# Designed miniproteins, single chains, part 94

Each design is a single chain, and the fold is of that chain. pLDDT is the mean over its residues in the fold that is shown.

## One batch from the design tools (miniprotein)

Design m3264
Fold by ESMFold2-Fast:
Structure m3264 (fold): chain A 77 residues (1-77)
Amino acid sequence: SSVEDAARRAAAVWLAQQEGRPFTVRTREDLERFIASLSEEERKRFELLVEAGLVLLTEPDDEKALEEARRLFEKAL
């Protein structure tokens, strides 16, 4: 899977857990259905989590990137 796929999957699992929603990702179709079921507010949080994950996965040793990822993650909470 691509780095983007990993970030999207992680974001979906985390968001589902935070909201107390049961979620099992077995296929890409399951992920797409989950994303499609999100409210407008949940979709915005999901997008922020994906961005944070991508920053962490692509620039792990960059302090500026880590701080940006932290802010995106906190905004998604």
Scores: mean pLDDT 72

Design m3265
Fold by ESMFold2-Fast:
Structure m3265 (fold): chain A 79 residues (1-79)
Amino acid sequence: SRKQEAEKLETSLALGRENIDAVEKEEEEQLNKMEEFIRKYLSEDEINEINSLSPLAQKQEIENKYKALKRMVEKEKKS
């Protein structure tokens, strides 16, 4: 047996670290894409307000705005 428990722990830790790094990069890329998307629909004043927030609040606001705007765009497409 290939050290199933120890290998799983090591793999979970390594995958956790790689997943955290990969997720952080993916999250940054997704946040950048979301920010570019919302900039097309929001005023610069609204974007500046978001940029003045703490990093956590900024991420939440960008994601919430993106989801709301994307939902509206998709709703317009569907009916």
Scores: mean pLDDT 69

Design m3266
Fold by ESMFold2-Fast:
Structure m3266 (fold): chain A 88 residues (1-88)
Amino acid sequence: SLIEELKKASENKDYFTEFQLANKLLKEGIPEEEILKHLSEKVREILREIKESLRLMADSIVKLMLTKSKVPEEEAEAEKQRILELLK
């Protein structure tokens, strides 16, 4: 199972494989909370920081599109949702 592979990667400190397996598990619809329980603390911290950065970037992109590009608000919000979808 992917969860068993994730546990092995965590034990081996193979952080890159942990990221790949976590992403696959998320894509297959396994709850984020269950995946986080099996990740090493270091990988969990990095993923949290990445998610926070992506959310801030999404907000910044919407603001820039509205202010500089005169893009319709609907298009700006669609782009924000597209970026947030990368977190799933």
Scores: mean pLDDT 73

Design m3267
Fold by ESMFold2-Fast:
Structure m3267 (fold): chain A 102 residues (1-102)
Amino acid sequence: MMRQTIKIYDKNGNLLYEVTLGEGESLDGDIEEPVLNSEGTRIESVFERGDLRLEVESITEGGEEVVLRVRLVYKGKEREFEARSMEEMGEKVREFFEEVEK
């Protein structure tokens, strides 16, 4: 049903870590430890549910998340945007979903 793939890259674009989680699975902080102490670390999360693919890119500096870049693909339609919070991301995802389902 729902699948999440998480990838962590260093500042030079080298893949440091990759994991795929099924619904209800958790990594107990394995992802958070590199981020807390890394500068310029990029985290990519890919969520897949049926025909929906949601890609979220976060960039951290000194362990703080500074920007969210989002790419949505649903039934062959694609949208890219930036969000400043998870709430803003959710609202823009909902708007795109509603437009595609019209």
Scores: mean pLDDT 65

Design m3268
Fold by ESMFold2-Fast:
Structure m3268 (fold): chain A 86 residues (1-86)
Amino acid sequence: STDAELAIRILESQLKYVQTSKNNEQAIGLLSAAKRALEKVIKDPEVLELTIKGLDEAIEYLKQGDREKAIEVLKRTIERLRKLKE
């Protein structure tokens, strides 16, 4: 699915930023911007639901200062989307 491929690429970019930047406020802003963009372009409701839930959960953990759980959530969301792509 093109929608799943797009979501995976964006989430992989977000994951890399969260892992490397060390700035939780910027990471929250970046994930929130990704959420808004993906809501406008993903038409597959299953891909959209998985992606938005993953982003919301990761944002919540970043707000709590829990980077490890935010990273885990993003990785899990990417893996679930990868199964939908195949």
Scores: mean pLDDT 87

Design m3269
Fold by ESMFold2-Fast:
Structure m3269 (fold): chain A 92 residues (1-92)
Amino acid sequence: DISKVPLEKQIEAFEEILKVLGLDPKTITWQELKKALEEAGIPASIFGDVLLKLGEKSFVRALLEAIYNYLKNNKPKTEKGKKIREVLEKHL
């Protein structure tokens, strides 16, 4: 349960995912993040409800939870998808 993970660890996991995707956490837009996640094999369709939390403190948690639940049920086929799963398993 990601809600039991300290916020600092959630941020560490998010920043490490951005690094895997080759994205800058200071300049990243949702469109760039969405495209990079799609290229890693994580479909944008899982993020519908996450977009409602954009700009909120709970956004990172909701994003990580959506990615984690997807990769738990769908084995990653891309190298970036495999590394994202490893990051989430390491920090959760």
Scores: mean pLDDT 78

Design m3270
Fold by ESMFold2-Fast:
Structure m3270 (fold): chain A 93 residues (1-93)
Amino acid sequence: SAAEAAAEAAKRAAEEEEIQRQLANYKKITGDQEKAEGLVEYNRALSKSKTPQERYDVMLDYYEKIKNMSPEEIEKLRALLEKRLAELEKKKG
């Protein structure tokens, strides 16, 4: 319906805005477009995960990308993801 289409469009617009903000932040951290895009996708996948199994699957998918990051990038990534996960759990609860 028109109401359903409007609600879905509003949700997509909000998600798009959040994605663009995260992308800008990750570009500042990594200095690399591909790594920044990978971090946005990883964060988005974590935000959509509802179970420990889904989170595990997201971690496996990102495993090789994490391996190729510098120690400083890995440390910043861990801190950012832990903070984001806590924020998402508060929104769900």
Scores: mean pLDDT 71

Design m3271
Fold by ESMFold2-Fast:
Structure m3271 (fold): chain A 61 residues (1-61)
Amino acid sequence: DREAILARLSEDLDAELRAILEEIAAAPNGQQAERIFLRRTRDAPEADRRRLGAAVRALFG
């Protein structure tokens, strides 16, 4: 379920990215999750943005 998906996604991330993922997972809907993702990853490397973008799709898509 959602908790198991979040736990799995969190294992592959460093502490900073895990904090962003947890904030995304706490969003009430996919639109707000995407806003959090875009705001928190604006200066992040492309690889990190791809990882967290995939997480948004897994949790809300």
Scores: mean pLDDT 79

Design m3272
Fold by ESMFold2-Fast:
Structure m3272 (fold): chain A 89 residues (1-89)
Amino acid sequence: NEERERREKEKEALVAELAQELNLSKSKVKQLLQQADLIPELKPLPLLTQAKALHYYEQNNNKLVSAEELVKALEISPSKAKIIYDALH
């Protein structure tokens, strides 16, 4: 199915871009996105934001983060930061 192949290629390209942006391996980015897929509350957010949020959370020993800290650390809007904080809290 060309549509599925296109989505897979777009996903692989996006994973490569995320790996470059986050300075992580493609395998690590895929792991972070797989974890994000298990958290429905994160799905409205861009994949880059989802990966950055989970990576930041993991780097902080999976501890609850304030929404304000997420705004600064991830360079996202307060509304997106609140979605992430509420999802991981």
Scores: mean pLDDT 78

Design m3273
Fold by ESMFold2-Fast:
Structure m3273 (fold): chain A 95 residues (1-95)
Amino acid sequence: MEALKLLEELKKEFKKEIEEEPEWSLEELLRKAMKKVGLSEETIDLAVEAIRGGLPREKVEELAKLLGVEPEKVRELLLELDIEDALHKMKLALG
């Protein structure tokens, strides 16, 4: 339960960072959000590498182990954050 709460807090913080810094890259937004929720630099670097690599299984499994959650939950989270960033940037371009 605690680990899933961390993922929800990360999603919440990421959405806030998108609103405050709409022109920042997905990587910059993710790094700032993860740092604010108290994740280590090692965990942040691994998450960024996972996104850059298109969510390779080995990186997702390593990140899941560090976060104490199932790999599927990490993959779902990172994909959701990528979609949220893409939707926000699309909305910004249209507004």
Scores: mean pLDDT 79

Design m3274
Fold by ESMFold2-Fast:
Structure m3274 (fold): chain A 99 residues (1-99)
Amino acid sequence: SPKTLENVIKQIEKAVDYLLKGDYDKAAKYLQKAAEIAKELGYEKAAKYLQLAAKYAQRGDGHGALSYIAHAALELGKDDLADQIIQKQQDLIKKDAKK
């Protein structure tokens, strides 16, 4: 896949979809791919947040993973994406509070 900011965003979107489905292993793999591409593009802070998100996903912490993905989106200058991820995190928290 090409090393572009657009490809980083596509990997993040795939990771978020897998997190919402409870497929934490696939989510972590896509977050790791996003982190590698972000680092090669010079987005070192975004890459670190994506690495943290992958670790939280591997531990089954979807809420923690989404928080770090939102921080990564902000560091990539993608405020709309960050807002979308925060909204998805709020929806997941509301769903889990009914258990």
Scores: mean pLDDT 87

Design m3275
Fold by ESMFold2-Fast:
Structure m3275 (fold): chain A 73 residues (1-73)
Amino acid sequence: MESIRKQLEAILEEMEELGVEEEIIELVREAIETEDLEKQIELLRKVAEKLKEKHPKLAKAVEDLIKQIEKLK
């Protein structure tokens, strides 16, 4: 869990640096705080979809992280 949280924190920092919309940043914060893996995956899928047009590299990083979380189920 800690390595996944560190990856989410790194994504959050990059999003803040790039000026990503606060609504998307808030979804990542919710994903970090949730204890429910299924809810975390749902939140991150929403984030990836919102990022795919303007920030495709970040969207891919989020998608890769979703795959890592799915392996924990």
Scores: mean pLDDT 80

Design m3276
Fold by ESMFold2-Fast:
Structure m3276 (fold): chain A 82 residues (1-82)
Amino acid sequence: KEEYDKLMEEINEKILEELEKIQKEKPLKLAEVLRKAAELLERAADELLAQDPENPVAQKVAKDLRELAEAYREMAEELEKE
């Protein structure tokens, strides 16, 4: 649990920092922010599994990150439909 929380917090902090940099350089619409967040979450999951594929904590974090990325993509699609 401690290792899971640490990895999840570290990845989320990195993603937020990257999104803040992008937002400062060019303002993004909310749907674009959500899509970029989903892309970063999927990349983080892939990188985590590539570095430590046999770690069950890494596997759980990667799964949860991918599910969150899918949710963000769905929210972005809903916003763009209106």
Scores: mean pLDDT 79

Design m3277
Fold by ESMFold2-Fast:
Structure m3277 (fold): chain A 105 residues (1-105)
Amino acid sequence: KLEELKEEVDRLREEAFARGANAVVTHVGPVTEESEKALYEAEIEAYRRALADPGRAHLVIVASYDESNPELQKEVDERVAALRAQAEAAGIDYEEKRIKTKPKP
């Protein structure tokens, strides 16, 4: 399942590059199977949007939160805010996705 998502990301990334479409997806917060899946799904969606509108640069941020760690959640919020400010300064379209995750077993 995750391997299939990764293969789809790779295919769409190559297609986007060939057509001059731009999408950047970044992850902040704890890495879990849920956040990894969400990241791949966000990359697929971001590249599809970029291919539909290749004249526009897209930044998608996937933020994951450990419900048991409010201090880490605050750090994630600060990192997301910094990335948003950078995207706004650069005139890049910005989209944010938030994922609540449980600690990896």
Scores: mean pLDDT 75

Design m3278
Fold by ESMFold2-Fast:
Structure m3278 (fold): chain A 57 residues (1-57)
Amino acid sequence: SKKVDEAIKEHLEWSGLPESLKDKIREELRKNGFTDEQVLEWYKNVKGETSYPTEAP
């Protein structure tokens, strides 16, 4: 899932995670050869763009 891995990496940068966590996630994806399903699970756990609380109404 090369293109999936790349998409997830790009999204992690926009998720607002600390650089240390993003770096660790990327490294683990690369080294462990996560399946497509596992990569998507990491993505869901990161909660995409809702990692941080935005302005509350």
Scores: mean pLDDT 54

Design m3279
Fold by ESMFold2-Fast:
Structure m3279 (fold): chain A 90 residues (1-90)
Amino acid sequence: SKIKELAKKIIEEAKELGEEEYGKKLAEILLKLTDEQLEYVKRVFEKAAEKLKAGEELSEEEKKELEKALELLKELYELQREKYAEELAK
């Protein structure tokens, strides 16, 4: 899949930069996502953005879907923040 190819490339590039462990963690999080899940996140965000731009409030169902989409990306954001904190501590 596209996600698996991307994960392999990330590990290889991170290894070249001396960041092999970070690259492995990033790849592991990406491999939890499928191509279908990425497409789902995109569609949920597009629908939410369209409604909010039109001045419409999201329904409880739509808010729940948006929250699920954000949770899929949360692990990636958290890993990035942790990496920045480690660099700052050096």
Scores: mean pLDDT 74

Design m3280
Fold by ESMFold2-Fast:
Structure m3280 (fold): chain A 108 residues (1-108)
Amino acid sequence: GPLLRAQAFLSDAIDRAIREGNVDEAREEALKFIDEMLARGQLTPEQAEELKRAIEAGFEAVRLIKAGTPVEDLVARAEQLRAEGRDFEAVAIYHALALSGKAAEVEA
């Protein structure tokens, strides 16, 4: 459905930002995609705002990872968001961590 398509696009945008370094361009592309889906009636206004918050959370996590922020601080933030029912934002942070390889590197 449209919501799963939006989530897949966000995951791909985060992956490109990590691999290619085009963080700002990938973020703007993801926000534009959500606005286009909203304009086509494929998302409700509430779903669009929730997905935009997830985009911001995911790309902020990418920036923090690049700046050397500890993995445990980002995990704590994701768990706090999950406790608040902000699951899309929490998932976006975990996606950024997984795609950066940080969780695997901490155990090595």
Scores: mean pLDDT 80

Design m3281
Fold by ESMFold2-Fast:
Structure m3281 (fold): chain A 54 residues (1-54)
Amino acid sequence: SGFELVDRMFAAALSGDMDAFEAARRELEDWMARHPDPEVVDYLRRRQEELSRR
């Protein structure tokens, strides 16, 4: 699901695994292009806002 892809992307970012982060980001972009979901977009935005403070 899109939520799982967002979670994997941020888990990779927080652990410093840039390769896993880029892989998850690309999967999320592909998923969102095929399955536009405002809730996933909102969740991604909220997680990005949290991470921007670090």
Scores: mean pLDDT 78

Design m3282
Fold by ESMFold2-Fast:
Structure m3282 (fold): chain A 95 residues (1-95)
Amino acid sequence: MIEKAKKEYEEAKKETLELAERLLDEEEREEVERTIEAADKALEEELEELKKKKDEKGALLALEQATSLYRMIRAIIEIIADPEAVRARTEALLA
């Protein structure tokens, strides 16, 4: 359960970095990498505090929230790479 959540988190992080490398230029990619590093540090500090409290449910929730954050970062990367395509798709859904 927590091991599965950690695996899903690591996979989401990997997929986000791979997408950034594929779609973004060097400067944009560096910004994404710095954002991920800051998020990882915050998550590590939160997980250490939860481990001291033996709060396994809190740790699972923190990992699930971090994974959701990576889905949001991926959406932002897609918008930066091709804002017109994202706009056209959104307009089609509202028609």
Scores: mean pLDDT 75

Design m3283
Fold by ESMFold2-Fast:
Structure m3283 (fold): chain A 75 residues (1-75)
Amino acid sequence: DPLAEALVRWARSHGITAESDEELLRRARLTVDGLLKTLLDKSRAELSPEELLAFLEAHAGQLLPFLRRELTEPR
């Protein structure tokens, strides 16, 4: 999943890590699905990995606390 892999690489560059790469990638897939649903409900646009990375960088200050929680907190 190119979007989930892009999200994982971006998150790691900002210090977000998990105990396993497999678990981090699994959570990233679910997080991307949630973001795509939110964007589809509001923008109705398709998202490329480059567009995802641009969105994350533009909103890093607001998204980092959310993504840290979604990617690393136990369920």
Scores: mean pLDDT 71

Design m3284
Fold by ESMFold2-Fast:
Parts: sequence; C-alpha cells; structure tokens
Structure m3284 (fold): chain A 67 residues (1-67)
Amino acid sequence: MKQIELVEEEDKEKAVKESRENGKAGEWRAAGPKEYASQMKLINRSYRLNTPEHLEAAKLAEEEVLA
C-alpha cells in the first residue's frame, strides 16, 4: 500500500518539477500572483500535493478573496 503511494508521490513530484523547469510556473507568476495561485490550486487539487509551495498558493488564493 504505502509503496504504491510512494511511487505515485514520485510521479506527482516529477510532474511539478518538470512544470517548474519548463517555465510554466514562471509564466503563471508573470501573469500575476492571482493567476499563479489559481493555477497552483488547480494542480494541487488534481494531484493532491502537500508541498509547501502548493500549500502557500492555496493560502494566497484565500487571501485574495479577503483582499
């Protein structure tokens, strides 16, 4: 069970790393913090990632609603 979860987490982490290396994260950041947070929230929802960056993006999205 956990071994399968570990492999799945590796694939998720690889996809996130490739997105960052390919400049997509940079492109979203260039579009603005709201767009970046929206895109990262969508990725986090799809892959259910618990990385600090994805958690911060979700928190930033909530802050934008309050602002």
Scores: mean pLDDT 55

Design m3285
Fold by ESMFold2-Fast:
Structure m3285 (fold): chain A 102 residues (1-102)
Amino acid sequence: MVVGKASLENALNAAIVMLLEGVPEEEIIRTVMEASGVSEEQARRIVEIARELVRYLEEENPSVEELARKILELAKKHGIKLSEEEALRVASGLVDLRRLRR
């Protein structure tokens, strides 16, 4: 598969959904590596971002814009390159997922 910017967005979305469904961390890391073509170390950082985002979403009930800013902050902290548009798409998906109570 071709590794692109959209792959990082998809990898982060997959990690968050799998964390919410109680999937083991090692399985999430494997899925992130397959989705984005990143190294295991980078996949681990993406999973860490996902964990912090899930916690933030449950504790703070943020708006889409607040969640997108948190995504960009965490991505920068962990050395993951995401655009503002990618962060907004992830944030929108997370807010919708919470409302669906999946």
Scores: mean pLDDT 76

Design m3286
Fold by ESMFold2-Fast:
Structure m3286 (fold): chain A 92 residues (1-92)
Amino acid sequence: SRVEQLRQEMLRSLDELIELLSDFPDVVAAAERLRQLVESNAPIEDLEAALDRLIAAVNKVVSTLSMMEQFLVTALLGELQVNIRALRRIEE
């Protein structure tokens, strides 16, 4: 299903983000929480709240990252935002 495809795409983006930002425990914790919510088919409101927490955690560390890491992180967060918005539209 499209929902399953979006879920798998979100899990891949989260796994890449966790690997990239493994030195930042608050980011890893926020990403792992969102990953668990995606895996358990949690309500869209919980996914949106967890994504907001992840974005906030990333924003605290983004200035310490290299230009390449900033680019990759921005792309991965953008993919998560697009996929969660797509999931929201399906569930409404």
Scores: mean pLDDT 89

Design m3287
Fold by ESMFold2-Fast:
Structure m3287 (fold): chain A 100 residues (1-100)
Amino acid sequence: SLKEFAKEKLQELIDFIRELREENADDAETVALLSFIEALVRHLLSILDTLSPEEILKELEALLDYLRTLAEEHPAHREVLERLAKKVEEIIEELRKELE
């Protein structure tokens, strides 16, 4: 189902965030920021069964916009936030194709 596909992609996103956290383990501020973003993704995963496919896409697009805003406001974390934004964008495109 589309919801199972979305769950798989959100789990992949959580795993990617955890990988970025390990790569930046010596940077406490980056670790804290990534942990906060992981919590947002885990919350989305927890309510996924209550959302339509269109609502799931809107939530991911909102997350993407938030990450891009954070990257502009926090230049020290821009590279890690841009890598994360790219992963979210890839997931959005995969979900859009699944809806076609």
Scores: mean pLDDT 88

Design m3288
Fold by ESMFold2-Fast:
Structure m3288 (fold): chain A 77 residues (1-77)
Amino acid sequence: MEEIREEALQAAYDTIKELKKRGASKEEIRNAASAVAYQTLLHLARKRGLSLPVEELDRLAEEITNEAIKRYEKEEK
């Protein structure tokens, strides 16, 4: 589970960096990062044979998205 979370966080973070380079809005960046985090969690959970409830996936994706955004904001200060 920890490895899945780490990979999803990295994917969200990379998405934020790429969209920021393209001049995307904060809303666009947040929406894309959230979608990437959710899809990465789904993909990796299936790859490892893990079944996660939708509620848990939503919660994890939200936490990962918030963490990735804060990490990016800190690095761009």
Scores: mean pLDDT 80

Design m3289
Fold by ESMFold2-Fast:
Structure m3289 (fold): chain A 75 residues (1-75)
Amino acid sequence: APRVRIEVTVTKLSATEYKVEVVIRDEAGRVLYRDEFTITAPSAEEAVKKAVELASTFAEAVGYEVASVRTTVKE
C-alpha cells in the first residue's frame, strides 16, 4: 500500500470551535488529499485527537499506510 504522511493543522476560532486543515502527502511530498473543516471540541487537545482520528481513518479506508502524523496548533 502507498505510505503517506499526514499533516494536521488545528486553529482555535472560539472556546469550542476549531478549524482543521488536513494534508496527506506521499513519500516524495506530493499532495494526495487536502481538506478543511470545522469541529467542535472542549479543548485544543481534544480537537487535535478528533482531527487525527478522522484523517487517519480516512487514509486507511482509502488503502494508504500511515507512516507519520504531524500536528500543528494555532491559538
Scores: mean pLDDT 86

Design m3290
Fold by ESMFold2-Fast:
Structure m3290 (fold): chain A 74 residues (1-74)
Amino acid sequence: PPSPELLEAAKEFKKLLEQSKDEKVKQLAREASLLIGDGDYEGAEKKIEELSKLDKKVAEAARKLLEAQKKQES
């Protein structure tokens, strides 16, 4: 089962995505989320960097999700 930190990070990330009206932000965020789920952390970091150029708040939420997933895997 996912950790409480991972669940909280995922909820915050989803909330910010639902509030975004930018299709490119939504696409990059979904790609980052999929890469995080696949364990492709290098790919996820690259997508988060692209995302931060468009929406720093969504990028920060994606980074928190990435760190929570890494912590759960260890």
Scores: mean pLDDT 81

Design m3291
Fold by ESMFold2-Fast:
Structure m3291 (fold): chain A 70 residues (1-70)
Amino acid sequence: DAAKKELEELIKKAQDTLAKMTEYGLKAVEASRAGDEEAQAEYNKLMLGYNDEYKRLLAEAKEKAAKVKA
């Protein structure tokens, strides 16, 4: 059904976004440990951007899941 396919696509996008968020989060931690404040700030900015997108995708997925449940 169409709603199930849309839900699966949203979950896939959320997983991909979470992977990017984790990648930049780890780079920010590494930069922080190295004392590179400029790199840490840049990676944190990228991580927060992906975190906001991830939350948006999760909210949309929850709405789709609620509508699929009869």
Scores: mean pLDDT 82

Design m3292
Fold by ESMFold2-Fast:
Structure m3292 (fold): chain A 99 residues (1-99)
Amino acid sequence: SSYQDRAKRLQPYADKGDYISQIMLASSLYKMGKYKDSKRWAQKALDIKQTSQGYTILGKSLYKMGDYKKSKKYYQKALDIDPNNKVAKKNLKKTKKKI
């Protein structure tokens, strides 16, 4: 898939600690259904820089893994950083319905 090709291209940069590449890799892995790998790379990116996008991808991966309480927590963190994050707002509402 195009996401698999993107993941392969991003991997060397993500391994070297480029946080943008780690976020993009986490997003590509999420689109491929690799939620545990997506979670791992989102966590690595957040260890470098706490971004709204990083928390959003982490929350999305946790939601797909059934961890709705942690998913809610990280969507709230994403919105604390960027109150205009539409993806986090929409997904937070969905997550609250599961709790």
Scores: mean pLDDT 90

Design m3293
Fold by ESMFold2-Fast:
Structure m3293 (fold): chain A 70 residues (1-70)
Amino acid sequence: SAPEFTPTAADLQRLLASQGVHLSPAQARRVLERFLAALGRTGDVEEALELLRAEGLPQEVVDALRRILG
């Protein structure tokens, strides 16, 4: 089945803000697109987050994503 949960860029922006990471809508959309691409390549949330860190996503954003997704 298709995944029932697909966060919008606005949802991600709000969730990241709750973790102290304040992004513009355009920045939140780029983070979402990068995360979904990494997830599609790895099939695993932990490996996707590590790939994003290796590709230069700031540590604070990676840590916030980990808290939101865990």
Scores: mean pLDDT 79

Design m3294
Fold by ESMFold2-Fast:
Structure m3294 (fold): chain A 67 residues (1-67)
Amino acid sequence: MLSAEEIKELGREFAEAVKAGDEEKALEIFRKLAAHSEVIGRAAIAETRKLGREELAEKMREVLAAM
């Protein structure tokens, strides 16, 4: 289970990885966030789309569906 502080830190690292195009890191962080909460996972997918990483957002959706 992730603490609120860990979620905040992971969310920041996630946004930076998405902006940098580091798909591997973004997906690893996404798995941790989504495992904690589906709502957070869905929010992360929406933010990835807003950042212009539509293909990565689709990969995240598949990961979430497989969990």
Scores: mean pLDDT 82

Design m3295
Fold by ESMFold2-Fast:
Structure m3295 (fold): chain A 61 residues (1-61)
Amino acid sequence: AAVDEAIANAFKAVKALQEGNLDEARKYGDKAVASLEAAGRPEAAKQLRITLDDMIAEAEA
């Protein structure tokens, strides 16, 4: 399901952040957000984007 795809991509984004790979984190984060939007869950997609953007910003500090 699209929600399962979003969850899988969100975990890949977090793993990439832990590995210091910001490009991969952004790539998988964008895929996770897009999957939630495709699943008709725009509020969840917005919240995930905010959370991932904050995590990436902290990792770049």
Scores: mean pLDDT 80

Design m3296
Fold by ESMFold2-Fast:
Structure m3296 (fold): chain A 97 residues (1-97)
Amino acid sequence: MSGRQLAEQALQLGQQALEHARRAIRALDRGDLEEAERHLRQAEQLSDQATQLLNEARTHELDDEEQRTLLEAEIALGVAQVALGVGRLVLEKLKRS
């Protein structure tokens, strides 16, 4: 795959991971622990895939537009990972209650 294709796929997967993390947080707010756990697992899988694609894209020579897409992917993934970490912490605390 080209560096551009890798960066674009990483961005798409990072955005999907963030959406699943947001759905997990909404499920936690409703007390739906099963729905939250499913969305957290999906966010984690998508985040892992996005990380692999980002690391591969970094090995390619990227132009300015491709570098911008890579940066957008990094930001989306970073936000998703923070939301995922918080969601998991809240889920584990609620399971103990």
Scores: mean pLDDT 86

Design m3297
Fold by ESMFold2-Fast:
Structure m3297 (fold): chain A 59 residues (1-59)
Amino acid sequence: KREEILERMREALARLAEAAGPDRPLEVVQELIKAANELMDLGYSPEEVGLLVRELRAA
């Protein structure tokens, strides 16, 4: 379950990086928000979710 959420978040972050420019794909941003909420439902704090996002972006 956690691995599935992180994989979806990684895919969404890659799509955001590829879409460089002022026009953001709103559906991708919404998917990231949804994944973050699912992690918080598993007991992660907003700070912990932020660290996970940084780790995924750095990879």
Scores: mean pLDDT 74

Design m3298
Fold by ESMFold2-Fast:
Structure m3298 (fold): chain A 91 residues (1-91)
Amino acid sequence: MVDAPQEAIDALYKAYQSYLSGLGAYIGTGNKKLATEYFKKAADHIVEAARLGGLTPEEAAEVLEQLARIAESMGLEEAARYLREKARELR
């Protein structure tokens, strides 16, 4: 019980770190491939946070959909598609 919430918080923290790394890769270097990989990692960590009970499936899906819109605005089509697929799997 105590460990599960902490692991879920850790997964969510890793998701945000991956998001920031992807954003940095895109803004700093224009490397869309690297940015895409980081956004996919962020999606995986959000799904894990939901699995561990840190987010409801609905909350996780909303976060994934928001990140998909951000990825799409940056031209990261593959990342946006991956994020939307993960959001659908949680609904």
Scores: mean pLDDT 83

